# Designed miniproteins, single chains, part 36

Each design is a single chain, and the fold is of that chain. pLDDT is the mean over its residues in the fold that is shown.

## One batch from the design tools (miniprotein)

Design m1311
Fold by ESMFold2-Fast:
Structure m1311 (fold): chain A 56 residues (1-56)
Amino acid sequence: MSVLVRNAMADTGLSEEQLREIYERVKAGESYEEIGKRFGISPRTVRGIVEAIELS
């Protein structure tokens, strides 16, 4: 796991498995706003999670 993914986990309180689910939902075409509402995080945080995974 990269430092970026660990930082996302620490900032959001989400597990690695939840971060993977967020990434899969984005790849499936769900909006950042819909995903953010589902997980109780901001759309900006959803984008940050996607970037952390793709840069890893």
Scores: mean pLDDT 76

Design m1312
Fold by ESMFold2-Fast:
Structure m1312 (fold): chain A 76 residues (1-76)
Amino acid sequence: MTEELQAKLDKLEKYYEEEFSKLLKEKKYQEALELIDGAIHLLQQMLSLTTDEKLKERIKAQIEKLEKEKQKLLQE
């Protein structure tokens, strides 16, 4: 279970970084905000499914990073 969640987290992070960068380049800021909200929601669900403390810390750190990115985007 932990290994599957770790693999899903790795895939989500890669997909998010690529898609977010693409949306910013295309000036699709509303779609970029929706992508952030969707990613946070998925990360919160993954957090509820894991019992591994290191994985929980990683997921929490990623949620915090996305919340900060959302705040920066809202200021633009």
Scores: mean pLDDT 80

Design m1313
Fold by ESMFold2-Fast:
Order: structure tokens, then sequence, then C-alpha cells
Structure m1313 (fold): chain A 69 residues (1-69)
């Protein structure tokens, strides 16, 4: 589900040594793998968005998805 999709994104970011996920990749995964609407995915991403406006924090994304469900 959506939480599992967010957890996979966080794990992949950590494995790559970045600890952050590109905004577009997060939205795509939450919609295509997580089953969220695009509006829900954008809301979750905005709640987890870092100061650069381009990446989300993986742990914050997991929490945002949990709060929307």
Amino acid sequence: GAVEAAEELAREALAQGTDKVPKSEAIRALVEKGGLSREQAIEAVNRALLEDGKHVDGMALIQAVRELL
C-alpha cells in the first residue's frame, strides 16, 4: 500500500547514500505503487518537502502518508 511505497523510497534513498528522495519520484511511486490519488501524493510530498523544494525526507514522507490514511 501507500505506507509500503513510502518505506521503499526511504530504503532506496538510504542505500544510495542520499537520505532524500526527488519530489517527482516520490509522487510517481505513491500514485503508481502506493495507490494514492495524485492529489493525495502531492499533499504527502508537500508535508515532507525539504528546504530546497526539490527533495523529500524519507522518514517525514512515511509519517505524512500515515497521517493521510
Scores: mean pLDDT 84

Design m1314
Fold by ESMFold2-Fast:
Structure m1314 (fold): chain A 61 residues (1-61)
Amino acid sequence: MEEELREELERLEREEEERRRELEREIAQMHALVGPDPVAERVMRQLLEDERRERLRRLLG
C-alpha cells in the first residue's frame, strides 16, 4: 500500500509538471496573440492550483 501510494504520488507530480508546462505555453501564446490579460492569467493559474489540491485531497483521503 505505501509503495502504491508512492508510485501514485510520483505519477501525480509528473502530470502536474506537464500541466504546468502546458499552462505556461498557453499563457505565453495568449500574450503573443492578444496581449497581457492579468485576469485571465490569474484565473488559469488558480484553476491549475485548485485541480492540484483536489487531486492531492482525493489521493490522501
Scores: mean pLDDT 76

Design m1315
Fold by ESMFold2-Fast:
Structure m1315 (fold): chain A 59 residues (1-59)
Amino acid sequence: MLNLEAAMWAALAEMALTLGDLETAREALEKAEELLAQLENPDPNVVATVEALRAELEA
């Protein structure tokens, strides 16, 4: 279930970025990162999405 929760937070971050809400995007991304850190085998697709969103926010 944590993989699904992390994916949902990543989706919220992506949506917030599209709307220009950088504060919400950062908060949602931090939640996704926290959930992924708790997993022994995180979903590689979710990890890749979170890493891409982090890079975009820091650009």
Scores: mean pLDDT 80

Design m1316
Fold by ESMFold2-Fast:
Order: sequence, then C-alpha cells, then structure tokens
Structure m1316 (fold): chain A 55 residues (1-55)
Amino acid sequence: SPLLEEVRRLIKEAHNATTKEQKIAAYERMRELAREHGDEALEGVFDAKIEEVKA
C-alpha cells in the first residue's frame, strides 16, 4: 500500500529526528495522510503523538 510505505518512511524520519520540530513535522505529515485516507483512528494516534512530543 502506498499509504503504508509513506507512513513507514515518515516513522523512520520521526525516529531519526534530532529536534522536536523535525519530529512534530513528521507526525503532522502522517496525520495529514491518515486524514486524506479517512482513517480517523490513525489520525487520532498521530494527534496524540504530536501532543506527547510537545509536552
């Protein structure tokens, strides 16, 4: 699935991120992809991750 391949790539970017801003940007892109594909549960997971990183 192109969605799962892109999400896997972004997860690696988030894990390798050296700054909070880079990590948030990766999760924001993952959230947008989930939203575009109508996956509300997955969108919520990425929303929670963004808030966790901001804390």
Scores: mean pLDDT 82

Design m1317
Fold by ESMFold2-Fast:
Structure m1317 (fold): chain A 76 residues (1-76)
Amino acid sequence: TLRAQGQALEQQGLAAWKAGNYEEAMRLFQQAGDLYEQAGDLVSAARSYAYAGAAAFKAGNDEESDRLFSRAEQLS
């Protein structure tokens, strides 16, 4: 299911974050958020977009961080 695919990508994103691969973590969390949103799981989508925003900030991409946090806020 889309929700299960989102969960798998979120777990991969967490692994990338723990490894310090923030650009990869951001991409994976954003993809997870997209899949959760398509599945209608807005709570998980908001969480994943917030994680993506945090990863973007750690990667030094402030503009992308702001956009991702705004999307998370809009869904919560």
Scores: mean pLDDT 89

Design m1318
Fold by ESMFold2-Fast:
Structure m1318 (fold): chain A 81 residues (1-81)
Amino acid sequence: AAAEAQAGLRHGEGLAEAGRRLGEVADLDPAALEAVGAELSRLMTARDVAAIEAVAALVTEAFGRDGEVTPAEVVRLVYEA
């Protein structure tokens, strides 16, 4: 519903900052990749699919145009974890 979308956008603002920081650290620190995985798992447990989609988009942006990590693939991997 619209309220869920707005909640996802508010989470998206925090996730945008987190994604920016994680993008900077992920190239340097393997622990940052584990932190991303933990946050995505937490969002899955919270049943916040809009926030998961926002994080997946930010991860794709953080890796540039490599195309190896797509939003759909990140969501699928988290769902299977």
Scores: mean pLDDT 53

Design m1319
Fold by ESMFold2-Fast:
Structure m1319 (fold): chain A 69 residues (1-69)
Amino acid sequence: ADAALEKGRELAKEGKYEEAMAYYQEALAQDPDYAEAHEALGEVLAKMGLDRTAARMREVAAAVRAAAA
């Protein structure tokens, strides 16, 4: 999961948001409760102009963190 998240963050820094999303989705497929992957996905969606979808992902990340903490 961590390797997929790191690769996604690297691609997002390069502006390759669609590719970054694919790696974040891979991280979530391995661990659906991976709050950092939900948050990273939300950040990429916001940069793509999908602000409402990004807000939804932040809500999911917050819920996962609340359940884990």
Scores: mean pLDDT 77

Design m1320
Fold by ESMFold2-Fast:
Structure m1320 (fold): chain A 60 residues (1-60)
Amino acid sequence: PPPPLSEEEAEAIRELARATGQSVAAVADVADRLGLSAAQLREIARDPEKTAEVRALADA
C-alpha cells in the first residue's frame, strides 16, 4: 500500500481542491504526478494562474 499522506499534505490537497473546484482525489493524483510538496500546493492554491493550470491537469 502507498504510505499515508502527512496531515499537512492532506490539508494542502483539500485547500487546492477547493480552489480548483476539483475532487480531492483528482488534485492528489496531479500532486503525485508532479511531485508537489505541501508548501508548493498551498502556494499554488493562493495563485489563480497556477490554480487554473492544476484544474486543467486534473481534467485531463
Scores: mean pLDDT 78

Design m1321
Fold by ESMFold2-Fast:
Structure m1321 (fold): chain A 99 residues (1-99)
Amino acid sequence: SLEELLRELMELAPEGAKLTIELDNPAVGRGTLEITLTPEMTEEQARALAELLKSAVDAGATKLTFEVDGKTISFEVKSVEDLEKALREAVEYLRKLKE
């Protein structure tokens, strides 16, 4: 689930890691939501973030970007399934960085 993936991401995230979701929908508008991740985020925060990201996708989010230690990974997002895939790849990337 999105919540579980976000929980894993939050647990693995080093200080300064960021998630950025971009919206571009003519009916809603354009915008960017930037979230700074910390290793001590709560389960409640993970749940709230999962709802926020799902709402962003429903509102026409087009891109999710994960940034850590000067490295950037970007994913095209068109559905919740794309979002789950993007988060899963970010988790895998962080597991490799954890040393």
Scores: mean pLDDT 75

Design m1322
Fold by ESMFold2-Fast:
Structure m1322 (fold): chain A 93 residues (1-93)
Amino acid sequence: SEEAERERLRAALRAMAAGDPNLVIIVFEKEEDGKRVYEIYDVSAESTDPEEIRKKALEKIKEMKEKGYKLVDIVAGPQNREIAEEIKKEIEK
């Protein structure tokens, strides 16, 4: 059921991103008191510069990991898709 919840969330966010070409959303999860908690962060709300979006996204991922959150996905509109993929590759190193 956890993976089914993640897939439903990913599908909803991908639908949102299809309507906004500049959107960059990062999805985090954490288990707290036996429940799964999701945190959604819109990096594109803070900046329109691709390089600044990338930097802020990496900083936020690091911050959330220190708080015990796991990265679920990064969902981006068409104009920022390459940046989202670059961020994913960087955190997998």
Scores: mean pLDDT 80

Design m1323
Fold by ESMFold2-Fast:
Structure m1323 (fold): chain A 67 residues (1-67)
Amino acid sequence: MRLLALVGAPTLEVAEAGGRRAMERFGADDYLAVVGTDVEELLALARRLHEETGILVGVVDGVVAAA
């Protein structure tokens, strides 16, 4: 199953850095970087992406992942 990391952070730069680390550390096949820190909104988006595409979507804190 393909794994997409949905990466949220206060800035796009941090979210993109977190996405690269998620691919390296967790074996995500791709990432989607978004500006946003609301976990409930990110989880809702992840659920919609999974329903629409069948891809397994994990939510990642871009600040923590980029560190």
Scores: mean pLDDT 80

Design m1324
Fold by ESMFold2-Fast:
Structure m1324 (fold): chain A 81 residues (1-81)
Amino acid sequence: RARELFLEAAEAAPDPEAREYLLRAAETPDVEAMLEHAGRAVEALAATVPTPTDAAGAARAGELATLVAEAMAAAEAEAAA
């Protein structure tokens, strides 16, 4: 479920800004608002790792981005049903 994935992503997020957006997405019943919060979280996560040459940091950021993307996809699927 989208909400559960957002909660997992929030717990793993190292950036407080991104973490707060992910928590907002998890608690938001409105799909459009949920996706808006998730988008801001993705943007915050991307901005948090300004070191494109750091493979370890990039891997952790990629794992979080995957969780958020899956949560967004789940939210879209729920809205379409």
Scores: mean pLDDT 72

Design m1325
Fold by ESMFold2-Fast:
Structure m1325 (fold): chain A 71 residues (1-71)
Amino acid sequence: AREQALAEIERAAASDPATLDILLEVGMKILGLKPEDLADPEKRRQALEAALDHYFTLGESGKAEARRLAA
């Protein structure tokens, strides 16, 4: 589950690095993390998982919502 979700994010980042940056910002907002928290690998992982879960739930509309939250 978590491992698979992270693997999918890594695949997306490989084709579009900007996607990874957006996902980190969205996950940080969802979990209420600070930018400095992303230096912690565990917190960064939690942020990516939260953002990816949001994308899975909403599909294509989730991408637009995530982008809005990151702004």
Scores: mean pLDDT 66

Design m1326
Fold by ESMFold2-Fast:
Structure m1326 (fold): chain A 83 residues (1-83)
Amino acid sequence: AEEEFKKGKEYLKQGNYEKAIEYYEKALSIEPSAEGYLNLAKAYLLLGEVEKGKEYFAKAKALASPQQRRAIELLEKTLLEEQ
Protein backbone atom coordinates (compact mmCIF):
# COMPACT_ATOMS: atom_id res chain seq x y z
CA ALA A 1 0.00 0.00 0.00
CA GLU A 2 2.64 2.56 1.03
CA GLU A 3 4.92 1.77 -1.93
CA GLU A 4 2.00 1.95 -4.39
CA PHE A 5 0.93 5.28 -2.87
CA LYS A 6 4.48 6.67 -3.24
CA LYS A 7 4.60 5.52 -6.87
CA GLY A 8 1.25 7.24 -7.47
CA LYS A 9 2.65 10.50 -6.07
CA GLU A 10 5.80 10.20 -8.22
CA TYR A 11 3.77 9.71 -11.43
CA LEU A 12 1.40 12.57 -10.51
CA LYS A 13 4.41 14.90 -10.05
CA GLN A 14 5.77 13.80 -13.46
CA GLY A 15 2.40 14.56 -15.15
CA ASN A 16 1.72 10.88 -15.88
CA TYR A 17 -1.85 10.98 -14.56
CA GLU A 18 -2.92 7.57 -15.93
CA LYS A 19 -0.04 5.81 -14.12
CA ALA A 20 -0.75 7.86 -10.97
CA ILE A 21 -4.39 6.66 -11.05
CA GLU A 22 -3.27 3.02 -11.55
CA TYR A 23 -0.99 3.11 -8.49
CA TYR A 24 -3.44 5.04 -6.28
CA GLU A 25 -6.16 2.49 -7.14
CA LYS A 26 -3.78 -0.34 -6.16
CA ALA A 27 -2.95 1.40 -2.86
CA LEU A 28 -6.66 2.01 -2.08
CA SER A 29 -7.57 -1.63 -2.83
CA ILE A 30 -5.13 -2.63 -0.05
CA GLU A 31 -5.86 0.22 2.41
CA PRO A 32 -8.71 2.72 1.81
CA SER A 33 -7.90 6.26 3.03
CA ALA A 34 -9.24 9.81 2.71
CA GLU A 35 -5.82 10.99 1.44
CA GLY A 36 -5.72 8.16 -1.13
CA TYR A 37 -9.18 9.01 -2.49
CA LEU A 38 -8.30 12.73 -2.49
CA ASN A 39 -5.16 12.12 -4.58
CA LEU A 40 -7.11 9.84 -6.94
CA ALA A 41 -9.76 12.59 -7.32
CA LYS A 42 -7.04 15.15 -8.19
CA ALA A 43 -5.45 12.79 -10.73
CA TYR A 44 -8.81 12.21 -12.47
CA LEU A 45 -9.48 15.97 -12.64
CA LEU A 46 -6.02 16.59 -14.13
CA LEU A 47 -6.78 13.88 -16.72
CA GLY A 48 -10.08 15.71 -17.53
CA GLU A 49 -12.30 13.01 -15.98
CA VAL A 50 -14.47 15.44 -14.00
CA GLU A 51 -17.25 13.00 -13.01
CA LYS A 52 -14.78 10.42 -11.65
CA GLY A 53 -12.95 13.22 -9.83
CA LYS A 54 -16.22 14.23 -8.13
CA GLU A 55 -16.94 10.59 -7.21
CA TYR A 56 -13.56 10.19 -5.48
CA PHE A 57 -13.86 13.57 -3.71
CA ALA A 58 -17.13 12.20 -2.22
CA LYS A 59 -15.33 9.02 -1.08
CA ALA A 60 -12.48 11.09 0.42
CA LYS A 61 -14.95 13.24 2.40
CA ALA A 62 -16.77 10.14 3.68
CA LEU A 63 -13.53 8.80 5.23
CA ALA A 64 -12.13 12.18 6.36
CA SER A 65 -12.09 13.70 9.85
CA PRO A 66 -14.27 16.85 10.25
CA GLN A 67 -11.20 19.10 9.81
CA GLN A 68 -9.92 17.15 6.76
CA ARG A 69 -13.44 17.14 5.28
CA ARG A 70 -13.65 20.95 5.39
CA ALA A 71 -10.27 21.25 3.65
CA ILE A 72 -11.35 18.72 0.98
CA GLU A 73 -14.69 20.54 0.41
CA LEU A 74 -12.86 23.85 -0.07
CA LEU A 75 -10.36 22.27 -2.48
CA GLU A 76 -13.14 20.54 -4.47
CA LYS A 77 -15.11 23.80 -4.76
CA THR A 78 -12.01 25.70 -5.91
CA LEU A 79 -10.99 23.11 -8.53
CA LEU A 80 -14.52 22.49 -9.90
CA GLU A 81 -15.60 26.18 -10.00
CA GLU A 82 -12.55 26.90 -12.21
CA GLN A 83 -13.82 24.26 -14.71
Scores: mean pLDDT 79

Design m1327
Fold by ESMFold2-Fast:
Structure m1327 (fold): chain A 60 residues (1-60)
Amino acid sequence: MTVLEVEFENLLTAIGAALAIIGEVPNAKVKVEGNKVTVTTTDDPEDIEKAREILERHRG
């Protein structure tokens, strides 16, 4: 189990990232706390990389 945590500039960006994770990484669990998004995914490299890419592209 891999946990990724990113704090975004604003709440709308955080929500956008969370929705993208839910849509694109079905095995991930997402928690949003203000501007902070916590993603819990499998230890599979593809799930981890996909989650990281989504979080990074939304950091804007």
Scores: mean pLDDT 80

Design m1328
Fold by ESMFold2-Fast:
Structure m1328 (fold): chain A 89 residues (1-89)
Amino acid sequence: AQLELAPGEQAVVAGGTTVTAGVGSVVSVEGAKPAKVIVSEDSKVVYSGDSPPIVTFPDGTSQTIYKEAEVPAGSVIEVFPGSTIQLVA
């Protein structure tokens, strides 16, 4: 499934969903598979939960996020079940 979030929206999504999200958004993932979050604007990701997310940056490099990281527009965040991310300015 594919979903676009408006600024400030919160969503709980099933694994296998692709979400496009920007500043103010909160995404929580449930189920057996990770979800992908495409970052629509330069943001900072803040993580909470059981499994750290993996960010793939526009340059193709990747980083596991244990607290927070700067994520430019075009980054893809893989969010695992039981975890939540928040995109902030």
Scores: mean pLDDT 81

Design m1329
Fold by ESMFold2-Fast:
Formats: structure tokens, C-alpha cells, sequence
Structure m1329 (fold): chain A 116 residues (1-116)
């Protein structure tokens, strides 16, 4: 699953549609909701032996701006509208860190999907 595929599936920008798209793409390995204070972070690890996809959904009521970083220090800034989301591939044994760089708390639903 790619960011493009998740974005195209979301004709209605709501968390339920993003979760339905995630379930359609593979097996849901983990679902959790986190609230990140400004400057707060969460690290998602792929402890499996196969590639996984992390789907991030903004379940809060304000746009969230996140710094997405990989173990090698590469990353990008992503802004998600309420009900919107994005997807990030995580290699086997890899991890992704999400940092809230917004000035407001961000409430995110994190869904980890294993393809096939």
C-alpha cells in the first residue's frame, strides 16, 4: 500500500473510510489511538520478518503537522486535515517515528497492516 493508494481511496476524508481501506489491503496487525502533545513523538516498529504499512489517521478536530522520520534520519513533514490520513511503508525490522510539530495536541489513530 502506498500514500497515493490511501489518498485515492479516501473520497470521504474520514477515519472510518481510511480504516476500511486499510482492512481491504491486508491483515491489520495493530490498531491504537495516541494523543501527541506539541513536540511529542511515537515510534512504530515492524518486529515482523515481512514489510508492513503504517496508516496514520487524524481523528482530532484540527489539522496536524507531523515530522515523519525513519531510522536512517530521512523523513518529511506531512500535514493531515481532520479525518485525513497517509500511509508509510516500514521495512522488516524497521521503524518510523512520528513527531507532532503542530502547536496543538494531535490525536492520531495508528493502523499497522501486513499485505497478504
Amino acid sequence: MSVEEVAQAGNAPDAEAALAAARARGEVVREETVTLAPGGSVTVRNTGDAPEVLIVVNTGDHPATLLVTFEDGTGALVTIAPGGGFAVPIAAGGSVTLTNVSDHPATLTLIVVRPR
Scores: mean pLDDT 74

Design m1330
Fold by ESMFold2-Fast:
Structure m1330 (fold): chain A 100 residues (1-100)
Amino acid sequence: SEIRRQLIFLQAQATLLLMLAREKGDEKTAEKMAEVIELLDEAQKALEAGDYEKALELLKEALELAKKMLEEEKDETIKKGIENLIEQIEEAIKLLEKEM
C-alpha cells in the first residue's frame, strides 16, 4: 500500500527532526515532535486494523501540531524540515482518502 510506505517515510522524517532538535537543545520542539511521532504510530496502527477514519483523524491531528510548531520555530533548518513534514502529512491524508 502506498499509504503504508508514506507513513514509514513520515515516521523516519519526524524521528530525524526529533534528533536534530535534541542536538540543538530545542527541548520544546523535541517534545512536540515526539507527540507527532506518537500520532503517526497510532495512525499506522489504526490503518493496520482497517480503521481508516481513525487513521485520518490522527493524521489531521499530527498535521495541526506540525503547523503550530512551524509558527513557533526559529531555527531555519528545523523550520524547513517541519515544512517538508507538513507537505508529506498532507500527501498521506490525500492517499488515505483515496483508499476510503
Scores: mean pLDDT 88

Design m1331
Fold by ESMFold2-Fast:
Structure m1331 (fold): chain A 65 residues (1-65)
Amino acid sequence: SAKELKELGEKLIKEGEELLKKGKEELEKAKDIKGITRGIGTILRGIGLIIEGELLIRKGEELEK
């Protein structure tokens, strides 16, 4: 249980970092409002996954006590 939470959290952080990078690249290349809003949306999804992953790791650490 605790190990599974930490492994899931690490996976979500990695996926979130990849989305954050992709979203930043989309935003930098965007020339219209649709591209800009898409890039921002991808960044926000990436940030959300990183936060979720960090919280899962913390909960996994608490459950090992």
Scores: mean pLDDT 88

Design m1332
Fold by ESMFold2-Fast:
Structure m1332 (fold): chain A 65 residues (1-65)
Amino acid sequence: KVDEAFRALQAGDLDRAIELAEELLKNGDYESALHVARLVLRDAQRRGDEETVRRAQEIIEKAKS
């Protein structure tokens, strides 16, 4: 859930954070999924991780819809 996603972000584990954001989206928790995905996007952009940037953007678009 959201707390696990924040723990993953604090640990720098973007793969885990994005997985949890996808789970939140699947469970209908669009606001939490959007929030986590935006934080992942920011960190992934800073690291130059284009694949994680793409995944985070996909979650953001789905959560907004």
Scores: mean pLDDT 82

Design m1333
Fold by ESMFold2-Fast:
Structure m1333 (fold): chain A 59 residues (1-59)
Amino acid sequence: MKERARELRDQVVEFAKKMGKEDLAEEIQKRVDELIAKGDYEGALQVAREFAEKLLKEL
């Protein structure tokens, strides 16, 4: 779970950066990292998915 949460975080952050959304990329990383630090890997995955969905909606 922890490794999967980190991998998804990295993918979503990189995608946001490629779309020119640098501030959003920082927000995604901060929020997901906070949940990982708390041991909330399910919450981290959920937040990362929510941001991924928002980014895909703008394509």
Scores: mean pLDDT 80

Design m1334
Fold by ESMFold2-Fast:
Structure m1334 (fold): chain A 60 residues (1-60)
Amino acid sequence: MTKITLKFESEEEAKKFAAILKELDPRIKVKVEGNTVTIESDLSVEEVIGLVLRAIGELL
């Protein structure tokens, strides 16, 4: 089980990131608390990091 927590500058950015991440892989559990996004998944750390980087790329 992989659990990663990311902090964003705003709640709006956190929500956009979470939406993109769920679109990329709906199996990922994403929790948004203010400007913080917590990701929990049975995927490997490497797979989750790859999805995170892709989602950040979609935000830019």
Scores: mean pLDDT 81

Design m1335
Fold by ESMFold2-Fast:
Structure m1335 (fold): chain A 69 residues (1-69)
Amino acid sequence: DVAQSAAQEQAKRIVIRQVKLYMEGKMTKEEALEALREELSKIPGLSEEQIQQYVEAVQRNLDAIKAQE
């Protein structure tokens, strides 16, 4: 539980960073998603399934934001 909590907090920080870089125009959507996947893969305690779920959730959120434009 403690290890999972620490891994999830690290994942959230990485997600926030990549989303901000995308929103500021410093990264394309593909670059942000690739960077997110690579950074999440370095976190001990995250499974590949959890990493995929985070990447897919961010992709859906970015696509939803684009659809509102």
Scores: mean pLDDT 77

Design m1336
Fold by ESMFold2-Fast:
Structure m1336 (fold): chain A 60 residues (1-60)
Amino acid sequence: EGQEAVKRAEDVALRAVALDLPVAPELVELAKQAYRAYQEGDIETAKELAEKAEELFRKA
């Protein structure tokens, strides 16, 4: 679950970069924060950050 959340955050960040979206740098930062939380064992925060990244991408 934590690893899947990180993957989802990374996927939307990569798509935003590929599409040159203005929100891309923020999504990249959220993906990095999700990965860091996952590495620290904070699965709940990793999932929350991934959901935030997906929401921002959806609204862009």
Scores: mean pLDDT 82

Design m1337
Fold by ESMFold2-Fast:
Structure m1337 (fold): chain A 77 residues (1-77)
Amino acid sequence: MAEKEKLLKEITEELSKLYNEAVEKARAAGDEEKLKELRQLIRDTANRILDAIDTEGLEAGKKIFDDFMAQLKAFMA
């Protein structure tokens, strides 16, 4: 289904961009624990999005993704 494929591509691209920015910030701060937490947060969120899409549909997955984007920006601040 084209909509699912588009959503997954958008999620992958945006997560990759924000992950790289957050990695640079964590590295500049010298915080190895923050980097480890960030990796775990992204992994857990990706699994939650996939589960929501499979069990509740595309809108549920997109809502989790949008909420995560706001959370990740706060984490980087």
Scores: mean pLDDT 73

Design m1338
Fold by ESMFold2-Fast:
Structure m1338 (fold): chain A 81 residues (1-81)
Amino acid sequence: ALEEGKRLQGESRLEEAVEAYEKAIAADPNDAEAWYNLGLTLYLLEKLEEAEEYFEKALALDPNYEEAKKLLEKVKEELKK
């Protein structure tokens, strides 16, 4: 599921990647990487509020997730505009 989501995201099949990452999270809800990749895919779809929520979830599971911190900061700045 996680690998499938990454493949679909790489192919720019972003809505299908969301579904694949949601399946990965259903199988393992403590996978910070799956939450991060779901957030990243939503960010690419310009769904900023949803992306923020899922980056915050990834950071709740792994507070040292540097990539999630950086994108969360970008999303918060974009939401201020």
Scores: mean pLDDT 83

Design m1339
Fold by ESMFold2-Fast:
Structure m1339 (fold): chain A 67 residues (1-67)
Amino acid sequence: LRKAEELVRKGKEAFEQGKYEEALELFDESLKLNPDNAEALRNKGRVLAAQGKLDEAIELYEKAAKI
């Protein structure tokens, strides 16, 4: 629980710094621990949208909305 929350926080920090690959890795690690973490799914979607991967971002937002 604490680890998944810490990974989301670090992922947000990496995204704010423009470190998209690091942010994705941190969110993916959080999702391995808690697959139904809506915040991690939404933040991963934001990174993908910033990279121009809009279809993948929409899928993650839709998954997060169902939680």
Scores: mean pLDDT 82

Design m1340
Fold by ESMFold2-Fast:
Structure m1340 (fold): chain A 58 residues (1-58)
Amino acid sequence: SMREEKLRLLDELEELIKNGGSQAKIDELAARLGLDITGMTYAEILEAIERKREELLA
C-alpha cells in the first residue's frame, strides 16, 4: 500500500541520517515523502520523520 511504501521510505531516510548517508539521497527521499528539511538540524529532521510516521499511522 502507499502507507507501507512511505513507512519504508521513512525508515530508509532515518537510517541515512543516522549513518551519515549521501546528502543527494537524503534530499531525494525527503522530497518523495513531502518533507522540507532545508535548514533543519539533525534533531529537527528526526522529529519531522517521526511526525510523518505518526501522520501515516493515524
Scores: mean pLDDT 83

Design m1341
Fold by ESMFold2-Fast:
Structure m1341 (fold): chain A 103 residues (1-103)
Amino acid sequence: APPVPLVPDPAYAALRQALRDFAEGKASEEDVREAVLALLEERARFLQEYEGLSPEEARRLAAEQARLAARTLLARLRAEGVPEEAIERAERVVEEAIEAFLA
């Protein structure tokens, strides 16, 4: 897999914020979905423009990267004491958004 850029990604920062706000009752499932889709679109665009991947391969790799990003962020929220029910709901919304993007 190509290396992930080390520069802070605004879309990743937005996903981090959306997941935290959702866990705190400040954001909707739609806000999380929008943040996931923004990250997927940005990653797919980057992989096509800078790594030379085909649109199909870029979408698949973007989905893998988005899953890893969400898993990492949700693991941090779980470690901070966010209830498991909120984590499970966020995981569901993330996976639904990724599967819709790949369809």
Scores: mean pLDDT 83

Design m1342
Fold by ESMFold2-Fast:
Structure m1342 (fold): chain A 78 residues (1-78)
Amino acid sequence: SFEEVVERVSRLLQEFSDRLLQAVAAGKTKEELEAILREFQSRLDALIAEVKDPEVQEFLRKVRDIALRTFRERLAAL
């Protein structure tokens, strides 16, 4: 269902937000942070590919692009 997809995306966003915060706190390199972002994108793209509704797929691609931009902007501000 759409609700289950939203919950899966929300958990993925929370997981990677926490992982990035922990990596920054641990002094990880920009290359290591970018590797975490690539893993996030890969997992989200796999989830989008499972969705059958093309409007939901388009919505999730917009969410992906916004999330990646937001993470990168926050990392650049550090």
Scores: mean pLDDT 86

Design m1343
Fold by ESMFold2-Fast:
Parts: sequence; structure tokens; C-alpha cells
Structure m1343 (fold): chain A 55 residues (1-55)
Amino acid sequence: MKPEDLLTEEQKAFIDKGLIEELEKAGVPREEFLKALKKGAKELLELFEKLPPRP
């Protein structure tokens, strides 16, 4: 089972819309983002805090 299969459709949509590229620019690889999604919302919030604000 791929880590992506554990995500909701909304979370998959965010990944597909280039969120991974933004996280990689902030120094967070795709694998770390997927692990945080599996681990819980608190870990996700910590990753999002590494991203610059976007319009």
C-alpha cells in the first residue's frame, strides 16, 4: 500500500497541485510530507509553517 492511499481525496489534491514543490523549496522532501500526513495534523501544521505565505 502506497502512503498516498492513506490520504483523503482533498489531501491528494493538495499534493497534486504542486504543494510538494513548495515544501521541497522549504527543504522538506516529498517523503517527509507523506510521513507527516500519516502521523497527524500537528505534523502537517509544522511542515506548512516552513512554507512562505502564498496569495
Scores: mean pLDDT 61

Design m1344
Fold by ESMFold2-Fast:
Structure m1344 (fold): chain A 57 residues (1-57)
Amino acid sequence: SMAEKEALKEEIQRLGVRAATRGHTEEAERLAREGIEAIDKGDFETARKYIERLKEL
């Protein structure tokens, strides 16, 4: 659904900002971009894996 896509994108953006604040700017930008691409393609499993990787930064 569109609401589900928007929620996942917001989560990725929040986690990306957090990771960048912790000094992982380049990695956070790459993971966020790849995660958003997965969401746009409807690949929510892959998107959630990128969210998990962002959380570990």
Scores: mean pLDDT 84

Design m1345
Fold by ESMFold2-Fast:
Structure m1345 (fold): chain A 60 residues (1-60)
Amino acid sequence: MQADIDQGVLDVGLAVADLVGRKTGNKKVQELYKEAFRAAMAGDLKKARELLKEADEIEK
């Protein structure tokens, strides 16, 4: 039952990574946001928040 989630991760994850990458220009921040969204799509909101915190620390 991952096909629907994987498709959502590919589309929305790539869109988020692209948007964040354009805004920050920092590839590590872009990857962290992509992973955070992937974790959220998998239902792991705790992990998603941790990844967003790491991205925020880099942007600081």
Scores: mean pLDDT 64

Design m1346
Fold by ESMFold2-Fast:
Structure m1346 (fold): chain A 68 residues (1-68)
Amino acid sequence: SELEKELIEAALKATREGPEPLIKFLIENGLSEEEAKEYAEKLSKASEPEELKKIIKEIAKKIEEIQK
């Protein structure tokens, strides 16, 4: 999905530039600053690819619900 792809891009950008680009992306898509920071921390601590995929799918679903 396009949203999952954008989340992956934002997460990759965060590995280069720190968590701010990812946090900004999440806030722009309707998450609170607190939620955005929590999800960014969760993604940074995900060591397994399956954990990362699960978190990305969870965020994507939440954004889709907000954008309805």
Scores: mean pLDDT 79

Design m1347
Fold by ESMFold2-Fast:
Structure m1347 (fold): chain A 78 residues (1-78)
Amino acid sequence: SAEAEKYYQLGLEYYRQGNIAEAIEAFKKALEIDPNYKKALEALAKLLEQLGVNDEPPTTPEGQELYELYLEAKKKLE
């Protein structure tokens, strides 16, 4: 989808600017449009890994949202 690609590109732009929260939201929007959009799934998974998200369950409520997003992205990439 051209719309999913636009949000993916927007996410990359925010990431390059250091606007990490906005990058995550843009990648989430791309995946709302196309849930199997591999480029957005890969970018989101890598970004979350750089933030310290991994396959170990978090101990904080704030970490839980990012952890669930990471698991969903990884599952779709399998």
Scores: mean pLDDT 83

Design m1348
Fold by ESMFold2-Fast:
Structure m1348 (fold): chain A 82 residues (1-82)
Amino acid sequence: SMLEEALKEAEKLAQEAAEAAKEGDYKKAVELLVKAAEILKEAGLREAAIRAYELAAKVAEAGGDKEAAEEARKKAEELREE
């Protein structure tokens, strides 16, 4: 199903993001987590998408990117209010 395919792709992106973060590539990790969140959002997996955006915000903070962190948190909050 499209739902199962979305979950599988998001899980793969989250794993790649974890590897990027371990190597100190926080920018790449944030990009991958935001992409995962967008896939989950399009699939209607709102709670999973919120968690992915929240994780992207934390990774952006760890990398010193305040703007990316704020944008990711805002996207998570917008989804909670839908």
Scores: mean pLDDT 88

